# Designs tried in a protein design run: designed miniproteins, single chains, continued (3). Part 88

Each design is a single chain, and the fold is of that chain. pLDDT is the mean over its residues in the fold that is shown.

## One batch from the design tools (miniprotein)

Design m11233
Fold by ESMFold2-Fast:
Structure m11233 (fold): chain A 64 residues (1-64)
Amino acid sequence: VAALIQLLKHSSESVRETAALALGEIGDERAVEALRLVSQDESEHASVRSAARSALARIAANKA
């Protein structure tokens, strides 16, 4: 989880998008704050923000 959170800051848009989706699939609540910040970052690419929003929804759905 920590390594994937660091990848949200990577210089490559594709890497940041993949990291956001992977965090959503893992469903770890430790990623929620970082994903929320990415989803609200208006300077971020739309694809990365969309991936972060999808990840947040998946984490919420997988909360068991």
Scores: mean pLDDT 77

Design m11234
Fold by ESMFold2-Fast:
Structure m11234 (fold): chain A 64 residues (1-64)
Amino acid sequence: SLEDLVEKAIEVLREKHGPETAELFRRAVERLKGDKEGIANLLKSYALTFDDPELEKIAEEIEK
C-alpha cells in the first residue's frame, strides 16, 4: 500500500540520512494528503540529493 511504502521510505531516510531528514519528509508527505504522484516525485528528489537507489526504487513502487 502507499502507506507501507511511505513508512519504508521514512525508515530508510532515518537509518541512512538521519532523523531530521526523515521528519522533514514525513511532514511534506502529510501536506500532500495522499497525492501519490506528488509523494513519488518528492521521494525521487531525496533519492537524487542523497544518491540513494533504495529511495528511488521505493518512489518507483509508489508510482505503480
Scores: mean pLDDT 87

Design m11235
Fold by ESMFold2-Fast:
Structure m11235 (fold): chain A 100 residues (1-100)
Amino acid sequence: MQEELERLQKEREEVENKMKEYAARTDSLAAQNPELRELRELAEKLVRQGKWGQDSAIALGLIKGPEAAAAVLGALYRDPRATFEQMKTAVELYEKLEKE
């Protein structure tokens, strides 16, 4: 039990640190690329409307590739309503697309 709790705490810290790092990278890229800026604005709108989830934001990332996944990640990082599970899913999606 105790070892499992320590493992979950480390996992949460790792995901939060990756979220911060990837959000910072995508902010820098969006400043230089108008198309990425538009994708970020669209992702922020979807998250704000409570439409973040498997069907909407993740599908956008899968269809448009890592740039769209990065825009979704940045939008979630800025939304105080974002859950840990949503952040974890966004990080995993971004990392998967970057590796492919």
Scores: mean pLDDT 66

Design m11236
Fold by ESMFold2-Fast:
Structure m11236 (fold): chain A 88 residues (1-88)
Amino acid sequence: MEGASGELTKGTAAFLAGNFEKAVEHYTKAAEIEPSPTIYINLGRAYASLGNKEEAIKYYEKAYELALKENDYDTAREAKKLIEEVKK
C-alpha cells in the first residue's frame, strides 16, 4: 500500500495528464492518510480545473488554516492568493 506521498505522486501524474477526476481521487486518498497544506492546495487546483469553484475554495481555505497552524507562511500566502484568483 502506498503512503500519502505515493498517492500525491499519482494524483499529480493524473493532473498533468488532464485527468482531473482521477487527480481528485488520488489527492483525497493522500489527505485521508496524512493531511497537509500542499495536498489541500492540490485538491483545490484539481477541483478548480473541473470548474467546481466551491470545492476549490473549500480546499484552499483548509490549506490556509492548516498552513497557519503549522507556521508555514509561504503555503498560507499561496492558498490565500489561489482563493482570490478563483473568486476573480
Scores: mean pLDDT 85

Design m11237
Fold by ESMFold2-Fast:
Structure m11237 (fold): chain A 73 residues (1-73)
Amino acid sequence: KRVTDEEIEAVFGVFDLDGSGAIGASALGEALSMALGRPVSEEETRALLARYGKDGRIDLAGFRRAVEELEAA
């Protein structure tokens, strides 16, 4: 895989400012852009949050799945 688990954890940690283990939609879009090295649209972010997140927030496991899906596309 191109993005390592270490890189995914590091990026997620940057945006998980309160240590809650979950980030919101705005943070998710920025975190995905950072992890993949490219812009990620609001539409892509919203779809991934709906698919892998809960209650408008996404945890580390969901974030990893979102990164993997965008890499496969």
Scores: mean pLDDT 79

Design m11238
Fold by ESMFold2-Fast:
Structure m11238 (fold): chain A 71 residues (1-71)
Amino acid sequence: MLSPADAEATARTFLAAAPGVIEALRADPSPAVQAAAAILAAAGEFVLPQLSPELAARVRAAIEELRRALA
Protein backbone atom coordinates (compact mmCIF):
# COMPACT_ATOMS: atom_id res chain seq x y z
CA MET A 1 0.00 0.00 0.00
CA LEU A 2 1.10 3.60 -0.58
CA SER A 3 2.16 5.56 2.49
CA PRO A 4 -0.12 8.53 3.37
CA ALA A 5 2.65 10.92 2.24
CA ASP A 6 2.96 9.20 -1.17
CA ALA A 7 -0.85 9.16 -1.53
CA GLU A 8 -1.01 12.90 -0.74
CA ALA A 9 1.75 13.69 -3.28
CA THR A 10 -0.12 11.61 -5.90
CA ALA A 11 -3.40 13.38 -5.04
CA ARG A 12 -1.76 16.81 -5.46
CA THR A 13 -0.39 15.77 -8.87
CA PHE A 14 -3.85 14.44 -9.82
CA LEU A 15 -5.57 17.71 -8.79
CA ALA A 16 -3.00 19.75 -10.77
CA ALA A 17 -3.44 17.61 -13.92
CA ALA A 18 -7.23 17.05 -13.88
CA PRO A 19 -8.38 20.52 -15.13
CA GLY A 20 -6.13 20.34 -18.21
CA VAL A 21 -7.28 16.81 -19.08
CA ILE A 22 -10.95 17.83 -18.65
CA GLU A 23 -10.40 20.80 -21.01
CA ALA A 24 -8.67 18.53 -23.54
CA LEU A 25 -11.59 16.04 -23.40
CA ARG A 26 -14.13 18.81 -24.00
CA ALA A 27 -12.12 20.30 -26.88
CA ASP A 28 -11.25 17.08 -28.78
CA PRO A 29 -11.81 13.72 -27.04
CA SER A 30 -9.24 11.65 -28.98
CA PRO A 31 -8.68 8.03 -27.85
CA ALA A 32 -5.32 9.06 -26.33
CA VAL A 33 -6.93 11.83 -24.22
CA GLN A 34 -9.76 9.46 -23.18
CA ALA A 35 -7.15 6.87 -22.11
CA ALA A 36 -5.19 9.52 -20.16
CA ALA A 37 -8.41 10.66 -18.42
CA ALA A 38 -9.36 7.06 -17.49
CA ILE A 39 -5.87 6.38 -16.09
CA LEU A 40 -5.95 9.66 -14.12
CA ALA A 41 -9.40 8.85 -12.66
CA ALA A 42 -8.17 5.36 -11.65
CA ALA A 43 -5.08 6.87 -9.95
CA GLY A 44 -7.31 9.29 -8.01
CA GLU A 45 -9.55 6.42 -6.84
CA PHE A 46 -6.51 4.29 -5.88
CA VAL A 47 -5.13 6.93 -3.45
CA LEU A 48 -8.55 8.02 -2.07
CA PRO A 49 -8.58 5.72 1.05
CA GLN A 50 -5.17 7.10 2.20
CA LEU A 51 -6.18 10.79 2.03
CA SER A 52 -7.42 13.21 4.68
CA PRO A 53 -11.22 13.86 4.46
CA GLU A 54 -10.75 17.37 3.00
CA LEU A 55 -8.31 16.19 0.31
CA ALA A 56 -10.45 13.10 -0.39
CA ALA A 57 -13.47 15.37 -1.02
CA ARG A 58 -11.48 17.43 -3.56
CA VAL A 59 -10.14 14.34 -5.35
CA ARG A 60 -13.64 12.77 -5.43
CA ALA A 61 -15.11 15.96 -6.97
CA ALA A 62 -12.36 16.01 -9.62
CA ILE A 63 -12.92 12.30 -10.42
CA GLU A 64 -16.65 12.99 -10.90
CA GLU A 65 -15.92 15.95 -13.20
CA LEU A 66 -13.42 13.82 -15.18
CA ARG A 67 -16.02 11.03 -15.54
CA ARG A 68 -18.66 13.53 -16.70
CA ALA A 69 -16.23 14.80 -19.36
CA LEU A 70 -15.45 11.20 -20.44
CA ALA A 71 -19.15 10.39 -20.94
Scores: mean pLDDT 79

Design m11239
Fold by ESMFold2-Fast:
Structure m11239 (fold): chain A 60 residues (1-60)
Amino acid sequence: GDAETAAAGAAAGAAAGPAGGASRKYNLWMSHSEDGAREGALAGRAGDAEAAARGAKQGA
């Protein structure tokens, strides 16, 4: 459905956003990107929750 597709896009955008992207690149150079990968995964989770909340708001 449209809501599922939109949620997936929003989650991916949040995970790859400027905040997550910048932090991920720094960790890659400093600490094998292990921490950066984990932070990206956590950011993706936050984006998923936000997308779900946005979908609920759009559900008029």
Scores: mean pLDDT 52

Design m11240
Fold by ESMFold2-Fast:
Structure m11240 (fold): chain A 90 residues (1-90)
Amino acid sequence: SEEAARKAIKLLEEALKAVLAGKLEEAKKLLEEAKEVLKEVTDPAVRAALEAAIEAIKYAIENADNPFKVFGAVLAAIGALLDAEAALAR
């Protein structure tokens, strides 16, 4: 579960980097890979944080034509990934 959670965090960090680089198809692929890994995450606090990061990145991809929406979604994704790391440290 912890190994799966750390893999999901890494995939979502790479997806976020892809969004910031304008590589939306790469971001979509990384997001789908993260969703598959998330199925193996059993800690409910870690899972909730990772699901929030996935939704924020998905929103950024779907609203890529609006820079303000992308910016807000990126900040939300960063916060959710920090929450996932904090939950893993407990």
Scores: mean pLDDT 87

Design m11241
Fold by ESMFold2-Fast:
Structure m11241 (fold): chain A 67 residues (1-67)
Amino acid sequence: SPVLEALAAILEAARASGAPESALRLSSRYVQRHFPADAEALLERFAEHFSEDGGSGLLEGLVRRYG
């Protein structure tokens, strides 16, 4: 899936740039809203990053290209 590959690349780039773990926490609700077709696969593959209180910052770039 292009969306899964893109999120993997975004997370890798963020880690390479020294982003804190708090910046790698992602909103489950945001993904379910903007990527309903991919949400289950995203939440399964990146389970350690997704939470109800996660952020949307890294996901905004994903929405611009695929949302």
Scores: mean pLDDT 82

Design m11242
Fold by ESMFold2-Fast:
Structure m11242 (fold): chain A 90 residues (1-90)
Amino acid sequence: SSLKFRIHLILQVILSIIIVLLIVYSALYTNPLLTLLFIALLILLVLQGVSGLAAHYIKSAKPLHKALAYIVIGFTIAVLILVVLVALGL
């Protein structure tokens, strides 16, 4: 539905803004590994957004969008675990 599509786009934009702020924060406070990981996550989110928009108009883009969704989810979970471990001093 159009509502589901709009919610997805709004969440993507909000998440992208949050990640840009995290990149700036980690870059200013000299954590190069976290900065690199947040940059990689932002690139993956942009690719996911573009493939999602393409899949709305082009049926052949749907498998790519689905594959990228799984990759983004897995990468996000891995980054979240790493951030938590760093925050705990481990």
Scores: mean pLDDT 74

Design m11243
Fold by ESMFold2-Fast:
Structure m11243 (fold): chain A 68 residues (1-68)
Amino acid sequence: SAPSKEQLILQKVFELLRQLLAGKISKEEALAEFREFLRSLGYSEEEIEKLVKSIEKLIDDVLAQKAA
C-alpha cells in the first residue's frame, strides 16, 4: 500500500531536521522545501501555513536545545 499523507509528512520532517542538524540546509530552505512538499501532496495554502507554523516551532525548539 502507498504510505499515508501523515506518514509522508513525518518522514519529510525527520529528513529536514537531520539536514538542518548536519548544517546542510538553512531553516529558510527547510521551510521552503516543506511548503513545496505539502503542495505536491495537494494541501491548500491555508493547510500548508498551519502545518508550516507547527514545524517552524518544532525546528526552533530543536535548534534552541542544540545551541544550549
Scores: mean pLDDT 84

Design m11244
Fold by ESMFold2-Fast:
Structure m11244 (fold): chain A 62 residues (1-62)
Amino acid sequence: HMTKEELRKKAVELAETHDPSKVDELIRILEEINDPEFIPLAQKALLIDPSNPRVKELLEKL
């Protein structure tokens, strides 16, 4: 069971890769955290993979 701090660190690491194949994992972690503080990371995911509909859905929920 990962803490919120561990999830936060993992999300930042995934975003820093700038790899579209990792965006789904990044979205999953941000959904689990479910905190508006992480809107900037969700916006970064949108920049990495703008075609991913899950990013838009996440931004609406945060």
Scores: mean pLDDT 78

Design m11245
Fold by ESMFold2-Fast:
Structure m11245 (fold): chain A 92 residues (1-92)
Amino acid sequence: MEEEIEVEIDLSLARMILSVILIADKNGKVDVEETKKLMEIVIEIAKKLAEKGALEHVEEIARGVREAAEKSESEEIKELLEETARKIEEIG
């Protein structure tokens, strides 16, 4: 149904954002301020999913952010992703 399609789009957007950040970080082209803005978008996606009762998908996003943090080469990006994952975990 339409709600399930919206959930799938939101999950895909969150995954794409994490992939882009990880690629940029590995190539030494990650910007901390832009990453903060992208993480705010990911947090808003998690909040929308929680409002819809999709708590399992909120947990999936939090795990994805933590996995991205573990793969991050930049300490500043790693810390930002770890803080973001913690905030998402507090939403559920």
Scores: mean pLDDT 82

Design m11246
Fold by ESMFold2-Fast:
Structure m11246 (fold): chain A 64 residues (1-64)
Amino acid sequence: MSLEEQREKLEKIEKTVAEILKQNNRTQLLVALHELKELLKTVKDEELRKRLEEIINQLEAALK
């Protein structure tokens, strides 16, 4: 996946996660968390990884 494709995908994920967090839907939060953890395994760019880890941390905090 190109760096531009990874950035576009991350922007879409950030928007989706923000919407899910506002709804506080536990099922959607769990699905998003799983998908983001899988995506983190494939992303090699350090800046994108750190941003993705931040989103994962927000989702994990919401699930507590």
Scores: mean pLDDT 77

Design m11247
Fold by ESMFold2-Fast:
Structure m11247 (fold): chain A 76 residues (1-76)
Amino acid sequence: VNNGIELLKQGKYDEAVEAFKKALELNPDDAEAMAGLYIALQLSGKGKEADEVHQKLVANYPNYVDIINEVAKQIS
């Protein structure tokens, strides 16, 4: 997660996507990594993949808005 956040802060959006995907391979229930992946996919122009990840966030995490906002604060 930290590596993905750092890549997002550097504008390396495609590399951030790959970092968050690796984090989810190690921990599939990592809500912060899933939110980070969603943000990275949006910023890299992969809107269809971003929508698919957003649907998983909505389905699996009732507090998904708070999780997305918390990850976004770390990037700002």
Scores: mean pLDDT 82

Design m11248
Fold by ESMFold2-Fast:
Structure m11248 (fold): chain A 61 residues (1-61)
Amino acid sequence: HPSLATTLNNLGIVYESQGKYEEAAKAYKQAAEIFEKALGPKHPDYRTAVLQLGKVQDKIE
């Protein structure tokens, strides 16, 4: 559901701001998956979630 994906993306932002990159990555990954299914891979919300996921995954490494 798109509303759930938005909530997960916002949760990811909160975790990222707290330095909880693993939790942020999980939230962004779930948000991106839902956005892709609901809105498609070209939608800005999906692309934003994927970019945020990549950014926090680089910080975990």
Scores: mean pLDDT 81

Design m11249
Fold by ESMFold2-Fast:
Structure m11249 (fold): chain A 62 residues (1-62)
Amino acid sequence: DPRLEEFLRLVEEKTGVPAEVLRRAFSDAMLRALLDAHGWDVEAAADHFTFLATGSTEGPIP
């Protein structure tokens, strides 16, 4: 799914967490549910996920 792939790539770019790790931690259904919550706005979903995971949308994770 191109939208799901793009979401994972954006999260990887923002957090440094590999897309493969995200796929292992979250099921495809769970990732799709996150995208559905944002109306499939991949960038908004990636920003929100990054904020929830790191507490910030900017800066490196130690």
Scores: mean pLDDT 73

Design m11250
Fold by ESMFold2-Fast:
Structure m11250 (fold): chain A 64 residues (1-64)
Amino acid sequence: KAEELLKKGDEALANGDYETAISYYREAIKIEGEDNPEVQFNLARAYARLGKTDEARAWYDKAA
């Protein structure tokens, strides 16, 4: 179930729809938790593209 949300998030991120990507990734985290470093890194990328540098940094730190 979360796999479909991750795919939708990845597609939105690739298309430059960063707010939609963040929404799908957050829904995936609610289902499976936030221990997936790839999701954490992709959230950081999406936040960085929106200029939300503090949120981006926090997610990069979690992914490391």
Scores: mean pLDDT 80

Design m11251
Fold by ESMFold2-Fast:
Structure m11251 (fold): chain A 99 residues (1-99)
Amino acid sequence: SAAAELRAAVEELVAKLKELAKASKDIVTRILLLSNAKLFQREADEAIAAGDLARLAELLEKLIDILKYISKYLDPEVKAKADEVAKLGEEVLELVRAL
């Protein structure tokens, strides 16, 4: 089902956010990423359960914006991982918009 596909995509994105947080040397960036991952997972699960695709798209757009903003201040190795997570976020957003 579309809902199952969206849940799997969100779980993958959250897992990659947690990996990015662990790769970060900066404790403030790590806390920011982990906090956003937990909040995003909760709110995305609620949006999917409600069938609120507009809310899910809004949550994804905000997450992508945060990743693009912090990416400017990351070490090159961590920046590459942040860019991959942002790209995955954009792919999930396109999936949501296609539904």
Scores: mean pLDDT 86

Design m11252
Fold by ESMFold2-Fast:
Formats: structure tokens, C-alpha cells, sequence
Structure m11252 (fold): chain A 68 residues (1-68)
């Protein structure tokens, strides 16, 4: 399910100490990072590629992933 995919993504991302991912409800993942612009861009592209059915938006150093 989308909720299980978001939980798995959260656990994988939180293995990097520069990333803090928090699940809001069962459909939204908020990802806060201390990554460089280049590293953050790479992460966003990877998430879009791995989860084409999710919506991904970026505001500053924060990535928001939402199940459609």
C-alpha cells in the first residue's frame, strides 16, 4: 500500500544522519535535510523515479512526498 511504501521510504532515509523524515498521517512524508542543493536535487530525482505514483514538492531544504 502507499502507506507501507511511505513507511519504508522513511526508514531508509532516516539511516542518513543528514536526513530527518517524518510521516504525517498515512499519506504524507516530510523530509528535512542538511544536504547541499546538488545532493538534495539528486534525492528528489531518485524519489520521483522510484515512486512515480507519488507527488513530490520541494520548499527550501524540505521535501514533501504525498500519496496520490
Amino acid sequence: SAADDLKKLKEELNKDPRIEAELIGDDTLIIKTTLSVEELTGLVLRIIGDYPNFSVSVSGDTITVTAK
Scores: mean pLDDT 84

Design m11253
Fold by ESMFold2-Fast:
Structure m11253 (fold): chain A 69 residues (1-69)
Amino acid sequence: MEERLRRQAEGAARENLMLAHGVTPEQLDADPALRAELERRVAGHYEALKRATEVIDASQAAADELAAK
């Protein structure tokens, strides 16, 4: 789970930075300033996705209980 959330966070952060700065994936990977920003955003997105997944899992379990009745 943790590795999967980290990969999702990394993908989202890369896409957002490419859109915000109008750069290509190659340019993003080559720019040390953009890579530093990417690292910061990945950490934030990872925590957000982790919490969102926990909430979704809890909500799904509750919905399954209600649907069974």
Scores: mean pLDDT 72

Design m11254
Fold by ESMFold2-Fast:
Structure m11254 (fold): chain A 84 residues (1-84)
Amino acid sequence: MEEERRFLEEIALKYLPKEDQAIRNRDWEALDKISEEIAKELEERGFTELAERVRKNKMTPSELLLWLAVERAIEREKERRKAA
């Protein structure tokens, strides 16, 4: 799971500048293509379930980074509570 999250973060950061440019140009087709490219890279790495989630929801790089940040925050809070 952690390897999957690290790879997803790396790919999301790689495509983040393309998302910014697409938004500035109001190129919504480019945003859809970015989501599909991310999904394909995840499938190539064997992360098929994540790839399907990205594809079905047309998740953008920024949305993926937000999702990862929220999940990591929840895990940190759970670990903090275990340590107390």
Scores: mean pLDDT 80

Design m11256
Fold by ESMFold2-Fast:
Structure m11256 (fold): chain A 97 residues (1-97)
Amino acid sequence: DSEKVRQMVERLAAALREGASREELKALLKELLPDLSDSSVEVGVEAMLDALRRGESPEEAARVGLSMAILAQELGINTREEAERFLENYKLAVENS
């Protein structure tokens, strides 16, 4: 549902503009998508914060984080080590774009 995705991105972007903590972003992402594993939530939050650090807008960071959390869940990422490897590969792909 594209409208639900838009609403989720808007809520995450608003939190990022307000300077939400890592824990607040994790809680919000889990509220929006309750079926996400803790590792998938961590992937999404880290991707959002990395995008902001690279100078992306809160809205673009929110889209990146949401997409990465969903992708991590679909790939079955359920451990911290798997999440760390996934994020490392993602960051390398972005930096080589």
Scores: mean pLDDT 83

Design m11257
Fold by ESMFold2-Fast:
Structure m11257 (fold): chain A 87 residues (1-87)
Amino acid sequence: SNLEKLKENIAKAVKEDPEVGTALALMTATIFMKDGQPEEAAEVLKAAIDALPEDHPLRPVLYQGLADAYRAAGKTEEAERWEAKAA
């Protein structure tokens, strides 16, 4: 699907340049959120998280973005789990 290709492109961008890839993931998620597509926003952010090195300092901002996306989707328990990781 177009979403799967987008997730692959975001993951590749994060692996090649973590700063740029993370910024692209956050901007893309913001567009999905504004368009009323929080599930798609969460998928894009998960792709970025999976591609980022485990101890990378940009992980908390992606965790917060993912929590915001889950909260907008009505998935409060999922949002709380990702917020806890961002702290």
Scores: mean pLDDT 89

Design m11258
Fold by ESMFold2-Fast:
Structure m11258 (fold): chain A 55 residues (1-55)
Amino acid sequence: LLERAREIVREEVEKNPDSPLAQKVKELVNQGYSEEEAIDAVAEELAKRIADARA
C-alpha cells in the first residue's frame, strides 16, 4: 500500500504539480523536509486515506 502511494505521489509531482498531493509535497519541502521525506509523509497520508475509503 505505502509503495503504491509513493508512486502516486511522485507521479503527481511530475505530471500534475498543481494537484493537492504535489502542493503538499512542496509545502513540506518549504518547511525544511527533504524531497524524499516530503514524498514519504504525503504517501503515508494517502495510504491512510485509501484504507479509510475501503472501510
Scores: mean pLDDT 77

Design m11259
Fold by ESMFold2-Fast:
Structure m11259 (fold): chain A 70 residues (1-70)
Amino acid sequence: VELSEELRKKLEELQKEALAKAKEAIAAGDLEKAKEILREAIRRAAELVAESDLPEEDKEAILAAAEAAL
């Protein structure tokens, strides 16, 4: 009833890479690029969750978290 290990790792890696890239963009003074990186990561994560065979409860929790982050 939890995230599959594979999907969980993909989401964690996506989040980690997106945050690292966004921080680099901010350090370079490119706030617009940082926003785009984060938005794309959130959309990609939502698509991965929607395409998965996860239980409804897990999908709802993840999508609610993604919406709150936007």
Scores: mean pLDDT 73

Design m11260
Fold by ESMFold2-Fast:
Structure m11260 (fold): chain A 61 residues (1-61)
Amino acid sequence: MSMKELIEKAFEAYLAGDQKARDEYLRQLIELLGKASEEEREEAVKYIRELSKKLKEKLEE
């Protein structure tokens, strides 16, 4: 499972109020980030920001 998939699943679980699923996906993401390069970590953070902007744009228009 890719970091992108884990980020997406954690984000969806968070929005759905599924704390257990969110925590599990975040745990897996943290493990991958611990083994990832600094560039890969920056890409993950950037993707989280883009998903947040995308959601806000959809809600705000």
Scores: mean pLDDT 76

Design m11261
Fold by ESMFold2-Fast:
Structure m11261 (fold): chain A 88 residues (1-88)
Amino acid sequence: MEQKLLDEQVERVRQKGEEAVKKTEEDPSKFEESLQELQKTITDAVQDLKDAGASDQVILDGLGRMGQIGQEAAKKMLEIIKKKKEEE
């Protein structure tokens, strides 16, 4: 059951990351808002794991995976912002 919850939270963060990247591509002014939403989603996902009584190992594994997904999404968003400024 813990593994299923971990997989669901990781997928939630991945989906939010994709959404954040898409919003930034469509409207660069949404960058800060989308980044904040992504960071909040990661924080909420970790809290949900803790509230469900997940083991320390599962929480640490989840934090690592979700953090990496978040960093990858943020990197893509920053590259979009840079490219859009160069197209002006």
Scores: mean pLDDT 82

Design m11262
Fold by ESMFold2-Fast:
Structure m11262 (fold): chain A 55 residues (1-55)
Amino acid sequence: MKPVTEEDIKAVLEKLKAAGFSEEEAIRVLDRDGDGKISKEELQEFLDRELALDP
């Protein structure tokens, strides 16, 4: 798999906000550590799950 970048994190957050999520809600969806911030690893796990569901 390709490594995720900070630009990828921003792009996913923007898509979630465009889908009707608030900035806080979008962060909660991606933030699996509960720190209130998104890491590259958390984003990569989210993308892995998305890719597995819709190949």
Scores: mean pLDDT 68

Design m11263
Fold by ESMFold2-Fast:
Structure m11263 (fold): chain A 68 residues (1-68)
Amino acid sequence: KELEEKVKALERALELEPDNADIYYSLGKVYYELEDYDRAIEYFQKALELDPSNEKAKKLLEEVKKKR
């Protein structure tokens, strides 16, 4: 319930700020908590395209890939 509401809020934020790496990272984390590993991978990859220095996103991306 709360995770689905967070997704909707972050998707709206992304419409307003499409280049914001932090929003993509947050979406990746929420989808990871929802166990939607394919979407989590997509959003973490997008976050890293915009901010390659995000070590937390790199770590979580590798963890998600192991679960898929």
Scores: mean pLDDT 82

Design m11264
Fold by ESMFold2-Fast:
Structure m11264 (fold): chain A 68 residues (1-68)
Amino acid sequence: SAEDYLRKAQEALKNGDLDTAIEYLAQALKLEPDIDKTYEGLLKLRPIRDVYKGVFSDLIAEARKLAG
């Protein structure tokens, strides 16, 4: 489900594997197209540092291109 993909994206992001994180975010967006919900879901699983929030917005934009 979208939650499983969000967890996988978060682990990939934690490991610095941005490409894998984007792919899992794209799968999550296919199940939950609301980008704000997808982002908030990820933050509930593991809070990220403020410095990464801008980068995360860019990653979501790239994942949306793959999903759409």
Scores: mean pLDDT 67

Design m11265
Fold by ESMFold2-Fast:
Structure m11265 (fold): chain A 55 residues (1-55)
Amino acid sequence: SMAEELKKLVDEATKLAKEARNASGEERQKIVDKLKEISKKITELTAPIDAALAA
């Protein structure tokens, strides 16, 4: 379900955020880039709901 996919993405983002705290420079930037991709996926999954709520 969409809810299960969202939970997986949120859990992955949480893990990456913790890793970013211990990373610096290029390593941190790579983690941030991965977090941006996850954020984009979450937005894509919730876009139909957001559109319905806005209408």
Scores: mean pLDDT 77

Design m11266
Fold by ESMFold2-Fast:
Structure m11266 (fold): chain A 58 residues (1-58)
Amino acid sequence: LVERARTMTVAELYDLLHNELGASAEEIAEAEKAVIERLGRLDLGEVVREVLRRLQRR
């Protein structure tokens, strides 16, 4: 999943996270913000990891 996300567009990533993981748009946006704050840049693979981490803690 993380590896595949690196070759996807942002729109494809959002569809994947929503359909495969059940993540809401708000959850994905919060994960994006956290990744940008941590790394200083947007990394789609790290966004997937952050979403997975948050969902596993539920």
Scores: mean pLDDT 73

Design m11267
Fold by ESMFold2-Fast:
Structure m11267 (fold): chain A 93 residues (1-93)
Amino acid sequence: SLPPVLSKSTLEKLLKTAKELLENNDLERFKELSKKDPLVELFALALKNSTEEEIEEIKNLPPLEQLMLIRLIALYGDYELSKKRLEEALQRA
C-alpha cells in the first residue's frame, strides 16, 4: 500500500504519544507501539534530542516539513544540525 498521507492531526498524535512514552520511561509500551507503527520510534528519537522550545517550533511547520525535520533529528541526534540540513534541502528543491 502507499504510505499514509500524514495529516496535522496524525502528526500531533504521534508527537503526543512519543512525549508521553519518554516522560513515563515506558519501555514496554514503546516496544509494543513501535511494532504497530514505525513512526513512533522515529518521533521518540527526535523528541529525546529536542528541547520543549524546539518541539514547539517543529509543531509550527507544515506537515511535510515536520516529518522531514523529525526524520533528520532521529538520524543526526541534533536539532540545530537537522534544521540546517532541512533548510539546505528546501533551498535545493
Scores: mean pLDDT 77

Design m11268
Fold by ESMFold2-Fast:
Structure m11268 (fold): chain A 68 residues (1-68)
Amino acid sequence: RDVERVRELLEELSKLVPIPEETRERIIEAVEAGDAETVERLLARLVATNELSPEAIKLVEEIGRIAA
């Protein structure tokens, strides 16, 4: 699991979509813990609460693949 890559992708995503700092840290903590289910739920909630461009969706998919 590549926590640094996930941080980079979340920073890129935050330029396209407003992501609360708490949500970003929760995703990072879940990746560090190897909790793929929590990562999936947090990403799904972010997608459900925001209108995402195709570019933003691609970043979400990449984060999910790293966490799995």
Scores: mean pLDDT 79

Design m11269
Fold by ESMFold2-Fast:
Structure m11269 (fold): chain A 95 residues (1-95)
Amino acid sequence: MEEAKKLLEEGLKAYREGDYEKAIEYFDKAVELAPDTELGAKALMYRGLALFEQGKYEEAIKDIEKSIEILEKIDPDSVQLSLARMTKSIILTAS
């Protein structure tokens, strides 16, 4: 869905600017519009990263694990899946 892609792009922009609260809002909307898709999984991964930056480790891990679950079903050999697994490892090391 084009709208979900736009929301993911806006969320990534906010994330790069260090506005994690705004990034999470955009990623939430992207996940809602495109659940159980590669785009939705990517939004969950970045929402997890933004939550991690806010010190919300348990919520971050939950988002990353859901992203991994979705990607394992739709594209088990994807670069996105590898990135999500690496992200989970980083968060677990920090918490």
Scores: mean pLDDT 84

Design m11270
Fold by ESMFold2-Fast:
Structure m11270 (fold): chain A 69 residues (1-69)
Amino acid sequence: SMKEEIEKGIKLLKEKGVADEETVKKIEEAIKLAEENKEKGKLSEELLEKLKEVNEAIEKKLGVKFKVP
C-alpha cells in the first residue's frame, strides 16, 4: 500500500540521517492525501504528482547528504 511504502521511506531516511523536517512534512502530507483518496475510492492525479515530487526530493537529499563528509 502507498502508506506502507511511504512509511518505509521515512524510516530509511531517518536511519540514514537525511530526513529533515521539510521532507518528513511533505511525506506526511502525501500520506494524508493518499488516505483521503482511498476513502473516496479514487486516486487523484494530484496525489500521484505529489508522490513523484516527494520521491525526487528524497533522492536529491540522499545524494547531497551522503556526499557531505
Scores: mean pLDDT 63

